# Designed miniproteins, single chains, continued (4), part 5

Each design is a single chain, and the fold is of that chain. pLDDT is the mean over its residues in the fold that is shown.

## One batch from the design tools (miniprotein)

Design m12141
Fold by ESMFold2-Fast:
Structure m12141 (fold): chain A 130 residues (1-130)
Amino acid sequence: MPLKILVVDDDPEVLERLEELIRKHFPDAEVLTASSGYEALSLLKSNPDIDGIIIDAEMEGMTGLEVIEYIKENLPHLRDVPVVIFGGSAADPEVAKRARELGAVLVIPKPASDEELIEAIRTLVERARA
């Protein structure tokens, strides 16, 4: 079954890497990319059928945690969408704790191996299909 996955990071190399890993290992999935929290919110509002989100915790302007908080408060149809946090600040125990309190299914610090990212995407896909 095709799934729609939103990937959000202000680093274009990270966006390309995640899109390539998803396309290779989950070829039926559609990938949407956003380079900021504001672009992510725009895509979330226009794509209520998003099944999973991979988002950097730290971005200029709106953080990944602020995007998740916005979903919980303002987008009830996406409130239970599985979220993976992937970022350098994810190594901070306070950021990781807050992400999990907001319902993130996984918190992965940078740098991460392709194997770690593939397993994170697999977990996201399995949660999205449940």
Scores: mean pLDDT 83

Design m12142
Fold by ESMFold2-Fast:
Structure m12142 (fold): chain A 88 residues (1-88)
Amino acid sequence: KLKEILERIMGELIKAYMYRGMARAFKNKNPELAKKFEEEAKESEKKMEELVENELPPELKEELKRAKEEGSLLSLILEKLKELEKEE
C-alpha cells in the first residue's frame, strides 16, 4: 500500500511541475490561462502535502518534507519506489 501512496504523491508532484511550466509558457500569450495553470499547480501541491501529512509513517513524512525543502523530493520518491519494487 505504501507504493500506491508514493505513486499518488509523485503524480501530484509531476502535475504541479507541469502546470507551473505551462503557466510560465503561457504568461505572455494568455495570462488568464497561465493563472489557471498556477491555480492547478497549487491544488496539486496541496494534495501532495495532504498525502504526505496523512498517509505516510512519521519518519518517512519528515524525510519527504526535508527533501521538498532541498528540492530533491522527486528523486527521493523515485528511490523509495525502486526499493519497494525490489521487495516484490
Scores: mean pLDDT 81

Design m12143
Fold by ESMFold2-Fast:
Structure m12143 (fold): chain A 90 residues (1-90)
Amino acid sequence: MIEVVILAVVRAPREKVAAVQQAARDAALSTPGVVSADVSALYDEKSGTIAVVVHLRVEDREAAERAVEAIRQALLSVPGVESAEVRLVG
């Protein structure tokens, strides 16, 4: 069992913050080997982006890597999202 952080920067309008946060949470929790997920999202007016922080408890690093890809695909599937950069930071 390991704890990891996933950071995402999503180009989308402010009204998409809730949808983006929910998509990231649902994707994380639907990933095999993810035990828990805490997700926060904040809109940055200056850049026009949503910063997403996902704190995960996962069984192993492979589960964390699966979660990164699941979150990336889920975020890109939200209507109004133009781009999503998703990375594992621990």
Scores: mean pLDDT 88

Design m12144
Fold by ESMFold2-Fast:
Structure m12144 (fold): chain A 71 residues (1-71)
Amino acid sequence: SLDEVVEKLIEAIKNGAPIEEIDRLFDELKALHPEHQAAIDAARRTVIDLLERGDYDGAIEVVKALKEKLK
């Protein structure tokens, strides 16, 4: 479900999971909501950029905002 994948994504970010795991979870979101592929891909790029800068809180906020758009 959307809620389950979003929860896993936030948990992965909080736990410093590898970028490969973050990317895989975004692919799961795209499989659930193919109609929102562009928005999900944009959020993925922003989250990865923020994580590479060490901005974990910013990355989590982007994921939460994406969840609201996919509702």
Scores: mean pLDDT 85

Design m12145
Fold by ESMFold2-Fast:
Order: C-alpha cells, then structure tokens, then sequence
Structure m12145 (fold): chain A 79 residues (1-79)
C-alpha cells in the first residue's frame, strides 16, 4: 500500500540519519518489520517489484553494515 511504502521510506531515512548505534538499531528493527509486512503481498507494479527486491536484500543482510547499506538502496528505490 502507499502507506506501507511511505512508512518504509520514513524508517529508511531514520536509519541513514541516526546519530547513535541505539537509534540505528531501533530504526533497523522497525524497517525490518515493515519490509516483512510488505513482502507478505505479491508485488503488482514494477516499482513494487523493485521495492520488494530491496526489502528482501535488507532482510537477507547478515551484518549491521550490510543492513544500513541495504536501507540506503531501499530508500533510493522509494524516491
């Protein structure tokens, strides 16, 4: 939904603008939950497919550094 896409963008921005490790971890936890929710539905548009691919990359990330990089790529797709 447009609301879910807006929420994904907002939390991705929070990850990238975070000033402390705690803020990064909180934003990543919220972003991950939203990514999991988004992926429960089959993407219908090319934009939604691109968002789904970026969201899956975030969930597949094995390190915090990889998660932050994936959040940046997800935000780029959403903008």
Amino acid sequence: SDETLAALAAEARRVLSAKTAGEVMEALARLRALAEEFLKETPQTEREKAVAAAAQELLDAETVEEEIAAAGRLLAVLE
Scores: mean pLDDT 84

Design m12146
Fold by ESMFold2-Fast:
Structure m12146 (fold): chain A 99 residues (1-99)
Amino acid sequence: MEIREAYATTTDSPLLKEAARAMVEAARNYRTDPAAADEHFERAQKLADIAGGAAAGAVYDTSRKEVFVVGAHPKNWTPEQAADELGRLVREAEAAARA
């Protein structure tokens, strides 16, 4: 059984890479430990707010052919900015995890 992980960020920022790693942890723990997943998600959300950019993390379970993707964006983004940028990052992270 193989688990593949990937992430994507809007900018090449250490804070966003840290947020992306937290998003991967949130995705990994979502079904097995929802409380840990929520903590990782909250940490990533705070990092995204500080960095002013978005991050997405993906976990692909090759045995189940299922992908789980979680993303965070700054709270001050418009719904249109959030939809466009997060949608792109979610697609990038999912594609990378499936590769």
Scores: mean pLDDT 80

Design m12147
Fold by ESMFold2-Fast:
Structure m12147 (fold): chain A 80 residues (1-80)
Amino acid sequence: NADFEAEVRLALVEIRFAITKLAYERGRISPEEAIADLKRIQKELEELINDPNVSPEIKARAQKLLEEAKKFIEELEKDA
C-alpha cells in the first residue's frame, strides 16, 4: 500500500518538524542544532517528493512542509 506507506513517512517527518520547532522555541537546542535537524527533514521530504510511487496528493503535502522547513531554516540562519 504505497499511499499508506507514504502517508506514514510524511507523518513521521511532520512529527520530527514539530519536535525540532518546539525544542528550539523552548531553548532546548541551539540554532545550529535546529538547522541541522531541519536540513535532515528537508532531505527526507525531497526523497518523498521525488519518489515515483507516491501519489500527487502526498507530494503536495510534502512540498508544503518542505517550504515551511526552508523558511524556518532561513529565519534561523539570520539569527545564528
Scores: mean pLDDT 85

Design m12148
Fold by ESMFold2-Fast:
Structure m12148 (fold): chain A 80 residues (1-80)
Amino acid sequence: SLLEEFKKKLEEQIKKIRDAVKNKDWERFVELLKELTETMVDLYNEAKKKLSEEEVKEFEKILKETDEEAGKLWDEAEEE
């Protein structure tokens, strides 16, 4: 489903950000966070156009979880 594809795309971007933190690649970390923010906005706009109201609500939960995970990765980077 399109919802599952969107979820997988966000999970793959979070994994890349996590790998950048582990490798202490701060230039890549910043660029990947910018890319994630742009992707989240683009996918939310696409979801509102293509998904049912129920699927949009599930995607809003995924976006919240993604934002929370990105915040944790930012906190880990600050502790460096």
Scores: mean pLDDT 85

Design m12149
Fold by ESMFold2-Fast:
Parts: C-alpha cells; structure tokens; sequence
Structure m12149 (fold): chain A 69 residues (1-69)
C-alpha cells in the first residue's frame, strides 16, 4: 500500500539520519512534505540523532497512520 511504502521510506531516512547533516535535513524536509508539523518532524529527527532509532520509527509510523485517517 502507499502507507506501507511511505513508512519504509521514512524508516530508511531515520536509519540514515546520522550519516550526515544533509541526510538529517532531507529527512526533516520529507516529513514536512508528508504533512507532519515542524514540531513532529524535528522531534523524530532529534530521536534519530540521539540513536533512539526504534522510538523514532514507532512515532513516525503512528503519525503516518494518523495522516491516512
């Protein structure tokens, strides 16, 4: 489904966020383009940069599912 593909893309972005400042900025921009608030997008990026990858992924999944309501 479209939702599952978006979740996979966001998960890959979260896992890549620590590779460079560019990958972190690309993740933030993608989350904003998906309709996340600035606060939600920054929190997910913050969690990823803190190494809380599973927590960031879970939060992103919940927000994506809510966007498809």
Amino acid sequence: SMMDKLIERVENGIRGATKSEVTALVLEKELLELGFSEEEAREIVRLALQGKIDEAIEKARELIEKLFE
Scores: mean pLDDT 82

Design m12150
Fold by ESMFold2-Fast:
Structure m12150 (fold): chain A 59 residues (1-59)
Amino acid sequence: SDDVIELVRVEEGDTLESIFERHGVDLAEYREYLIALNELEGDKIEAGQVLRVLVKRGS
């Protein structure tokens, strides 16, 4: 099973937690990595922003 990076568009009302959990990613384990990967200012995201999300294929 390989992890793959998917591009996900942020919709109004989305949070980092809701997006990453929706894609099967444990934010508690990968929080700093995912923030750095997307060059975020902490957990702040904007509607219309595209995020790189690490997803597990074959789950």
Scores: mean pLDDT 70

Design m12151
Fold by ESMFold2-Fast:
Structure m12151 (fold): chain A 69 residues (1-69)
Amino acid sequence: MEEARRREKRRELAQRVRKLLDEKRAKALEENDPTAFSAYGIEIAAVSFMEELGASPEEFEELLRELEE
């Protein structure tokens, strides 16, 4: 019930991060710039989302696992 709502919000965050990754990949292919695929860029995006929600370190780890497919 309440857990289902939290799961739904986590899916929305995962989808948004995936869209950002897709956009960065498309731009990297256009610029032929491998640095756009850096872990640093992924980390910044994830931290930004977690800070907006005031998420815990445990929730951060769960988000990273969902991004791994």
Scores: mean pLDDT 60

Design m12152
Fold by ESMFold2-Fast:
Structure m12152 (fold): chain A 65 residues (1-65)
Amino acid sequence: SEELERARKEVIELANEVIKLAKERGDQTAIDLAKKVIEMAKTLSLEEARRVVRALRHLVDQLKA
């Protein structure tokens, strides 16, 4: 599904943004979490990928604060 592929790609892009921001803050827990999410991205269903996107967007906002 093109929709599934797009959602999984967004998970990877947001997880990479988390890694970038977390490195600036020295937040190893956030780096480790984002790396694990990238590993799992290709196995996520569409609904799971959408939930993870929402969670990662929240984490990006927290890291930018």
Scores: mean pLDDT 87

Design m12153
Fold by ESMFold2-Fast:
Structure m12153 (fold): chain A 56 residues (1-56)
Amino acid sequence: MKLTDEQADRLIDALRRHAGGSLDPEELAEEVGVTPEEVRAWIESDEFAVRANARL
């Protein structure tokens, strides 16, 4: 799976806004303009771990 830097950063920002609530890949996908499958795959990727650790 490959997201643009802009899409990855928007997903991290959306996750931060939803921190403390239920995480819904469908809602995140609609907000960023990707598919829910892409959101799920990206959250499980090393790129997510690196970006989230730097920003969260």
Scores: mean pLDDT 68

Design m12154
Fold by ESMFold2-Fast:
Structure m12154 (fold): chain A 61 residues (1-61)
Amino acid sequence: MQRIVTEAKELADAGKSWEEIEERYIALGASPEVARKTGELVAQGKSPDQIAKTIHELIGK
């Protein structure tokens, strides 16, 4: 999870859209829901720690 979150932040900083981030993580084997939520949080400027916490809460459901 941490590696995926860090990579999402790097992609957003490089100017990639959240749609591109979502597609990449689905291709890497992440669930569509997790990939989509990660991209949205990165686009909103959330920190890697905040993104990881939110994803952990989604997985726990």
Scores: mean pLDDT 65

Design m12155
Fold by ESMFold2-Fast:
Structure m12155 (fold): chain A 88 residues (1-88)
Amino acid sequence: SRDDRYAALFRSVDTDGDGVIDSPAAFREMLNRLGIRVSDEDAERLFAIADEDGDGAVDWAEFRAFLDRLLVEHIPIIDLLRELEAKR
C-alpha cells in the first residue's frame, strides 16, 4: 500500500531507529528518494513545515501528513514554502 511505501521510506532515513526524523539532512534524503530535489535551505524550511508541533523532530504522523500534501493533494513545494514565509 501507499502507507507501506511511506513506512519503508521513513525507516530508510531513520538511521538510529528512534521513530522520528530529527535532521533536515535526513528529511532532504527522503525527498530525494521520492524524486523531489530541494536545496539544503529549502529542506530546512520544509522540515519546519512537516514538524507541525515544533519539537524539532518529524514523527510518522507528521511525515505522512506532509507526504499526503505533496503526493495525494499535489500541493507544489513552492506553495508550502510560501505558506511558511507568510507565517513569519
Scores: mean pLDDT 71

Design m12156
Fold by ESMFold2-Fast:
Structure m12156 (fold): chain A 86 residues (1-86)
Amino acid sequence: MTEKEFDYEVEIGLLEIQLAVTKNAYRKGTMSLEEAYKVLKEIIKQLEELLERAKADGVSPRVIADIERLLETAKKYLEEVEKELK
C-alpha cells in the first residue's frame, strides 16, 4: 500500500467507526433520530467528498471500492432513520 493509500484507509476506518457508533447509538435510543439523521448526512457528505478526492488522486480500485461500500452502508442507515421519522 502506498503512503497516500494508507492515509485514505485511515480516513475510511475513522468514518466506519463513526458510522458504527452512530448506528448503535440511535438503535439503543441514546441518540435521537433527529440527531442521527444530521450525523448520517454529514458522514455521507464526508464519504462523497472522500470518494471524489480518491478518484481525482488515482488511488487503487480497492480503496475506491472500500469508500463506495461504506457510502452504500451509510445511505442504508439514513433510509432506516428517515422511515422512523415519518
Scores: mean pLDDT 85

Design m12157
Fold by ESMFold2-Fast:
Structure m12157 (fold): chain A 89 residues (1-89)
Amino acid sequence: SFDKAMSLLKQAEELLSEGNIKEALELMIQAATETLKITDLSQREQLLARLEELLEKVESQPITDLEEQINLGIVKLLIGVIKLLIKKE
């Protein structure tokens, strides 16, 4: 649901503020996956904007752990898929 995805992104932002990058990325993957299940384009666009904001915050921090690098790659892939689904073509 939209509310679930928004709640996950809020939790991810709180974890990022605490320096918990790994857990934040795991919640971002869950939120992106929930976004793919949403058929409402307006809600999908709002979630995409929030995911992009959090992605920028993640990329502003040092990422040294291999699992964090893999999960960052997964988040970027899911964001790419969401962008394609928002296009009418």
Scores: mean pLDDT 84

Design m12158
Fold by ESMFold2-Fast:
Structure m12158 (fold): chain A 110 residues (1-110)
Amino acid sequence: SLAEEALAELDRAREHLERMINALKQGKVDEAVKHAREALEEVRRAAFLGYEIAKSGDKEAIEQLKARVDELIRLAREGLEMAQKVSPEVAKLLREIVAILESMKEALDE
């Protein structure tokens, strides 16, 4: 289903954000950039699918997506605070991720 695809994209994004945070902690900036870029692509795909799910009115799917999005916003904001001190490039990617997730959450709340 579209919901299963969107949830899978968000779960992959979570894994990449966690790997990005670990890379930043180890000073592996190039690895952090790679994981942040992967997470951004996954979040973009999830958002595209999320808008279709929001239109469907599937309340169960919407609530599952909102829970994942809230978790990812928290992770991305944690990563952003860390990245601001280490890599402007990672910080820029994380700001874009947060903006997309917040937009997706707003659409799911309507």
Scores: mean pLDDT 90

Design m12159
Fold by ESMFold2-Fast:
Structure m12159 (fold): chain A 96 residues (1-96)
Amino acid sequence: VPSAEERAAATAELESLLASPAPASPVSDAEFLAVLKTLDIPTYVAFSLQWTAVKSFTTLNDAQLALLKTAVSSLLKQGNLDRASLLLDVALEKFA
């Protein structure tokens, strides 16, 4: 379970991200799926379910979803799986 400090840091990161201008080159759905497919099957399934939940249950608009998708893709490419998952969890907690 993430600590209160880790969740607070992820919340601040998410709020800063969503306040940012639209990315110059946003990650497409196909590019995001390609990144997910580099993960092992259980991790791929877990992130796919988290992303589907964010898309389906949050009030985030398309521009905010594009910012979040781009950030999560970057974190996954860096191997920062825990941080990527925590951003998605915080997005669900704050905007669902």
Scores: mean pLDDT 78

Design m12160
Fold by ESMFold2-Fast:
Structure m12160 (fold): chain A 84 residues (1-84)
Amino acid sequence: TSGQRMADLVQQRYEARRAGQSTVPLTRQVLALMQQEVALGQQRQQAAIEKGDLQSAQVLAQGVATAQQGVAQTQARVKQEEAA
């Protein structure tokens, strides 16, 4: 699952930091997974709209907005790690 993949990547980043290894490739994988979660959230939102479930669509829209903020923060982290 996406959650399990994220947990595995977080653990691998922790291990890389402990070993003094670059975390850039792992942070890029976290970013890719976050972008996938945004896309899935948008698809779920559209499905709710299609069914006329506007209440669920609004809740899903809020989740997508929060996830997009996480993507932006992770993109900034990748840039910082690349610059180091």
Scores: mean pLDDT 84

Design m12161
Fold by ESMFold2-Fast:
Structure m12161 (fold): chain A 73 residues (1-73)
Amino acid sequence: SKEELLEEIKEIVGEIQEIVQQIIASGDQEKLAQAEKVLAETEKKIQEALEKNDLKGVKEILKETLEKLKEIA
């Protein structure tokens, strides 16, 4: 359902926020710069998916972002 999909998106966003906070807390400026680049690319992709009303695409983009951020952290 649409409600279930939105809850899943919210969960992934929470996980992304936690890993970003960990990167910031590390004090590693190179990791922070890499994370900022990933997040900027993610924002562009999400905007494109939202223009198409593609919530499944939004979830997939966020999952890929989370995996990339985990590799940086």
Scores: mean pLDDT 88

Design m12162
Fold by ESMFold2-Fast:
Structure m12162 (fold): chain A 56 residues (1-56)
Amino acid sequence: MAEEVRREALRITGDEEVAENLAKAAQIMVDDHGWSEEEARRRVLAVARQLAADRA
């Protein structure tokens, strides 16, 4: 899950550091906060898209 999120976030943002941070955030949501993998992925990728739009 986290690696897939990292790759997708990197594709969206073009920023390796942001992609790694978003992947870690998704993993924390699942492991520490009891979110489903699907919910965590959806939320984090929505943030990635918003960050990309703000930079454009």
Scores: mean pLDDT 81

Design m12163
Fold by ESMFold2-Fast:
Structure m12163 (fold): chain A 132 residues (1-132)
Amino acid sequence: SLAREFAEALRRGDVEKALKLYEEFKKKFPNPTNEQISKYLGPGFLAVMIAIKAGDIESGLKAIDVLKALIEKSLKEKDYKMAEIFLHMLLSLRMVAEGNKEIIEKVDEALEELKEKFPDSEVIKHLTSVLK
């Protein structure tokens, strides 16, 4: 199951597997609907948010590495819809872990690196404009 494999890659911080699964998802769904995105990518992301709330910070840190790589790939391929979704996921991890400095700092570092690599990206500017 694509959904199960993505959840496993996200939980384990398996960047290479996550990038491969993203390519497979886009081959099956070139213009994915919100329902398709929720069905295949949602369960793994929800599991990470639950893990963080339960005190599994390591799962959160690993998920940040995966989401950062997926954002970079989406932006490089001009897949702005998926880039916005992955970036929103990254920002959601920051919100869920607001009391945890390690997750907050790792998200903020990832956002700064993304801004440096993609300085003219409207997606990055729009979704991060409220961060100080």
Scores: mean pLDDT 84

Design m12164
Fold by ESMFold2-Fast:
Parts: sequence; structure tokens; C-alpha cells
Structure m12164 (fold): chain A 82 residues (1-82)
Amino acid sequence: AEEARRAGDELAERFEKIAKENPKYKDQALKLAQTARDAFESAAALMEEGYTEVARRVFENNRRWAEEQIEKLEKETKKDKA
């Protein structure tokens, strides 16, 4: 549970860093940061309730989703600076 919350916070912080460094994408990145925190909190709740297999799949899916969104934002921000 705590590991899932930590992963969510770390991914959310990456979105927040993009928002801070790229004002054009601030609102989009902050919304994605909040979505990441909410998604990983849901995974943590499932782990605490003992739905270990379901929680693992939710965690892995949420992590993949967040990493893909970060990559897309970083690519767009680099394109604007290039």
C-alpha cells in the first residue's frame, strides 16, 4: 500500500516539475499529477483490503499510463524548445 502511494507521489512530482518548468502545459500537467495520485491511492486501498492480485494489475496499469503521459508531455515540451 505505502509503496503504491509513494510511486503515485513520485510520478505526480514528475508532472508537477513539467508544470513548473513549462507554463504552457501547467494546467494539463497539474491535472495529470492529480489523476496519478488518485489512481495510485485506489491501488493502495485495494492492497490494504487484501485484493493483492487486482491491486497489482491496477498498480502496473496506472504506472504504465503515468509514464506514457510523462513521456508525451516531455516530448511536446522539447518540440516547442527545439
Scores: mean pLDDT 78

Design m12165
Fold by ESMFold2-Fast:
Structure m12165 (fold): chain A 61 residues (1-61)
Amino acid sequence: EVDKLAEEVQKLIKEKKVPVDEVNEWLAEIVEEIERKYPGKPVDIEEFQKEAAEKLIEKLK
């Protein structure tokens, strides 16, 4: 579930004390990676959010 993934991301950010600027940089990189995988295709917003959250969690580990 996207909501549970978002909650886990928030917890990890607080525990690791990652600056918001760094998280935003990672998000920009993740968005670019997802766009590169699906060029010109409409992306399901829920699937996009799930993949982005999972990649953020991986970077926060």
Scores: mean pLDDT 72

Design m12166
Fold by ESMFold2-Fast:
Structure m12166 (fold): chain A 107 residues (1-107)
Amino acid sequence: SPLEEAIRIVEETLERILEIFKEGLEKKLSPEELRERLLKVVEETVEQLRPLVSDEELEYIRDILLAVVGEIVALHADESLSEEEKLEKAEERLEDALEAIKALLES
């Protein structure tokens, strides 16, 4: 169904965001470079979702994913956190985003 395909695309997108974040930590990417890579993933995801969801749902999903990018970049830039703490917080934020998007799409 379009719903199942949309959820799959979102799950794959969030996994891709986590992998880019891990690479950003390993390679010591700047916050700006990490943000650019993550924004590209969001825009690619929005285009994949366009035929599967309503325009209103697409706008809300984009807003949720952009908020995730902002928070992931902030975690990367936070010198007070260990790499392990950054990963734990990123995983929690991505899980929360998935649940929010699923709730939106299943309503």
Scores: mean pLDDT 90

Design m12167
Fold by ESMFold2-Fast:
Structure m12167 (fold): chain A 78 residues (1-78)
Amino acid sequence: MTKTYEVTLTYPSEEAAEAADRILVRYVLEKGAVISNTKRLSENTISLTVSGLTDEEAEELKKELEAKGVKVEIKEIG
């Protein structure tokens, strides 16, 4: 079963932001993730809605982003 998540990403560096973008693009192309409602909250913080992922895939996404030094907050919203 896929769910919808609100994801907030805080980037410690430009390199981390680039790495996060590559990871998110891969999840869209390979895992069927849908990204919507993207909001830029500050120079280094964005909020976005991610749907189309299972709980396992959402956990993997969080781990991969955190491995690049990104601060990740995920809330299930649907």
Scores: mean pLDDT 84

Design m12168
Fold by ESMFold2-Fast:
Structure m12168 (fold): chain A 85 residues (1-85)
Amino acid sequence: SALVEQAEQTVKEIKELLDQLRDKGRISDQEYQTLVDILDSLLTDMKNSTDEAEIQRQLQTLEQLKQLLQKELDYYNSNPSRPPL
């Protein structure tokens, strides 16, 4: 399925963003591993699903997560020190 192939690519990109956040100390090694395990489980469920509409909804959720993580990474890259509250 083209949707599953897109989901595999999106999960790979999310893992790359999580790796960068871990390298910046924004998430712990334990949190990183937990999130990777959740993503791998979700991808496995998508591969085993016969419901294309469900796969599409899950893919949209993954794409939204990727956008959120990218924005957070971009923020930290542009703002090496957070302004005071």
Scores: mean pLDDT 82

Design m12169
Fold by ESMFold2-Fast:
Structure m12169 (fold): chain A 89 residues (1-89)
Amino acid sequence: MEVEALVEKAYEKGVELGKEEALAIINSQGPGNLVKRAQEAVKVLEKAAEQARKVLLPKAKSEEQKRILEAFLEGVIEGAKEVLEEAKK
């Protein structure tokens, strides 16, 4: 299978996980302003993604592995941001 399909799948799985994790963070914070809790969830997941990039990217053995990992982490951040946009409604 071509790398492009794996990159797209990784991004989609990242978005799914990012949404689930952002909602879990929001729910764990108890009652309060939903938008502020969603903003905190985005910050937490952005820091987690940056830490994962620093640890995992240098250990990736190929450009394809790096692209797949980058796409997944980008998806996680995007999923969290989508939860924030829904909270603003």
Scores: mean pLDDT 82

Design m12170
Fold by ESMFold2-Fast:
Structure m12170 (fold): chain A 60 residues (1-60)
Amino acid sequence: MSSMQQRSSIISRAYDITNRQMNQSQTPDQDQQIFDQRNQVMNTIMNQPVSVAQSRVDSF
C-alpha cells in the first residue's frame, strides 16, 4: 500500500504552502495562525486516513 508515500507527499505540500504563507506574513498573529493551521494539518495526517489528510491540505 502506498499510504506512506502519499503521506510524505502531503507533508511536503503542507510545508510548501505554510512556508509561502509565512513569507507573506507581516504580523505575529498571522504567524501564530499559520503555525496552528500547520499543526492541525500535521495532526490530521498523523491520526486520520490519507483521504482526510488530502482533503485538509487541498482546503489550505
Scores: mean pLDDT 73

Design m12171
Fold by ESMFold2-Fast:
Formats: structure tokens, C-alpha cells, sequence
Structure m12171 (fold): chain A 62 residues (1-62)
């Protein structure tokens, strides 16, 4: 699904950015992917990981 693809993209971008997320944040990303979280939820998690608004939205839409 679009939400599933966005969640996977967000996780990949967060890792590519070289930022270490807490283990709890990684679990949250996994839960979001399993539940098909909407783009806005994925983008919010990426912003918490330290990405800019534009980067977070682009990654969440991927």
C-alpha cells in the first residue's frame, strides 16, 4: 500500500541520514509500517529523527 511504502521509505531515509534512533523509535516505525500509517504520521516520526520538514514529507511520500 502507499502507507506501507511510505513507512519503509521513511525508515530507510532515517538510517541513510546516519542518525541513531532509540530502539523505541525503531519499534514505532515498524508498528506504523504494519498498520499502514498515513503519510503525516510517518513524516512526524522523521521530523522527530531530525529530518527537515521538506525531507520528512518527501521520504514519507516515497
Amino acid sequence: SKEEAAAKGAKAVAEAAGRKAPEEASRQYGLDAANGSPVETVAAHLKKAGLSEAQARAAAEA
Scores: mean pLDDT 59

Design m12172
Fold by ESMFold2-Fast:
Structure m12172 (fold): chain A 97 residues (1-97)
Amino acid sequence: SVTVSLSGVPASVAVGDTITVNVSWTSSSSGTFKVTLLLQNLATGEITELASVTTSSSSATFTINGFTTAGDYLLIAQVEDENGNYGDSASVRITVT
């Protein structure tokens, strides 16, 4: 199984702001992990992939450039191991003003 933690997420940002977030995980699997950062628009339900990286590390840092539309969003980190097992972080709410 994969256990995922997402940290560094601000509660609110301005349109056009850049944020830096950290994803860390623990897994019973060794090898490579695909880390994906997902944004869900709470008004529309649309899910957008913001960034993805493949790494053999246990952590990744993402810099997200610009929120273009004001609203309420959920940020989620997903980590897939080399065997296709997934772990999701807790959803973190961001308000864009």
Scores: mean pLDDT 84

Design m12173
Fold by ESMFold2-Fast:
Structure m12173 (fold): chain A 75 residues (1-75)
Amino acid sequence: LAEKVEKIVEELKKKFPELSDVELTAIATFIQAILENASQKVLDAMKELLSKVLSPEVVEEALKLAEEAKKQLEK
């Protein structure tokens, strides 16, 4: 699990090099919540918070990569 989160964070850092360590940590927490099947209420709250500080492109890319990793973990 941690390895999957770390790989997604590395991909995001390559695509969006302006992201700070604090922003990357927030994104990593969101990705981990998705992969651990956190409640929809928690995921919605986290997405709203991230959308206030990060660009839509960063949030959407993180969501796409997390959903893809989740599908791989379920198989």
Scores: mean pLDDT 78

Design m12174
Fold by ESMFold2-Fast:
Structure m12174 (fold): chain A 86 residues (1-86)
Amino acid sequence: SSAKDVYLRLAEHELEELEREARELAEQGVLSPEQKKEIERLLRKARELLEQARRASPEDFPALMAETGRTLREAHELLERARKEA
């Protein structure tokens, strides 16, 4: 696989894990309505950025992947805070 394909697969896996964790925390009643709305926004943004990165030129790819990574980190931090507040 190309380096691009490897990075896309890793980001996809991380996004899927965060989507699973968010679903579990929501089902357990850990997420407030505001936290649920914000996590849904972040995960949707990450999915859209990842889809853009998949179609991107080599020149545009690094910036889109950096933004994807930042968005995934924000999602992770939100879920970690929610878990600690429960």
Scores: mean pLDDT 88

Design m12175
Fold by ESMFold2-Fast:
Structure m12175 (fold): chain A 99 residues (1-99)
Amino acid sequence: MIIKWTEEEMEKYIEELMKKFNLDSPLAALIAGRPDLSDQFYKELAKKYNVSQTNVRNAVKDGRELYKKNGYITDEEIKEIAEKNNVPQAAVKEALGLD
């Protein structure tokens, strides 16, 4: 049986994860605290952009590490992450909550 989350329930859960892990990105909070919920979100995002779910997750991890190191991510770094992980820049930006 697939556990159905309402949009409101998901938003509340993300907010609690952001507090718990000291994160400002909803997606960074999801991947840190809930692998199963992150999997569903990344699956939908991967389908939208017709890319590998694993590649989207790797791009988000790379972006999060740069954010931790520098406190910011540049458009050039987003492009490099996108190329490295074979995903569109738009997918990386959407996954990180940057657009």
Scores: mean pLDDT 68

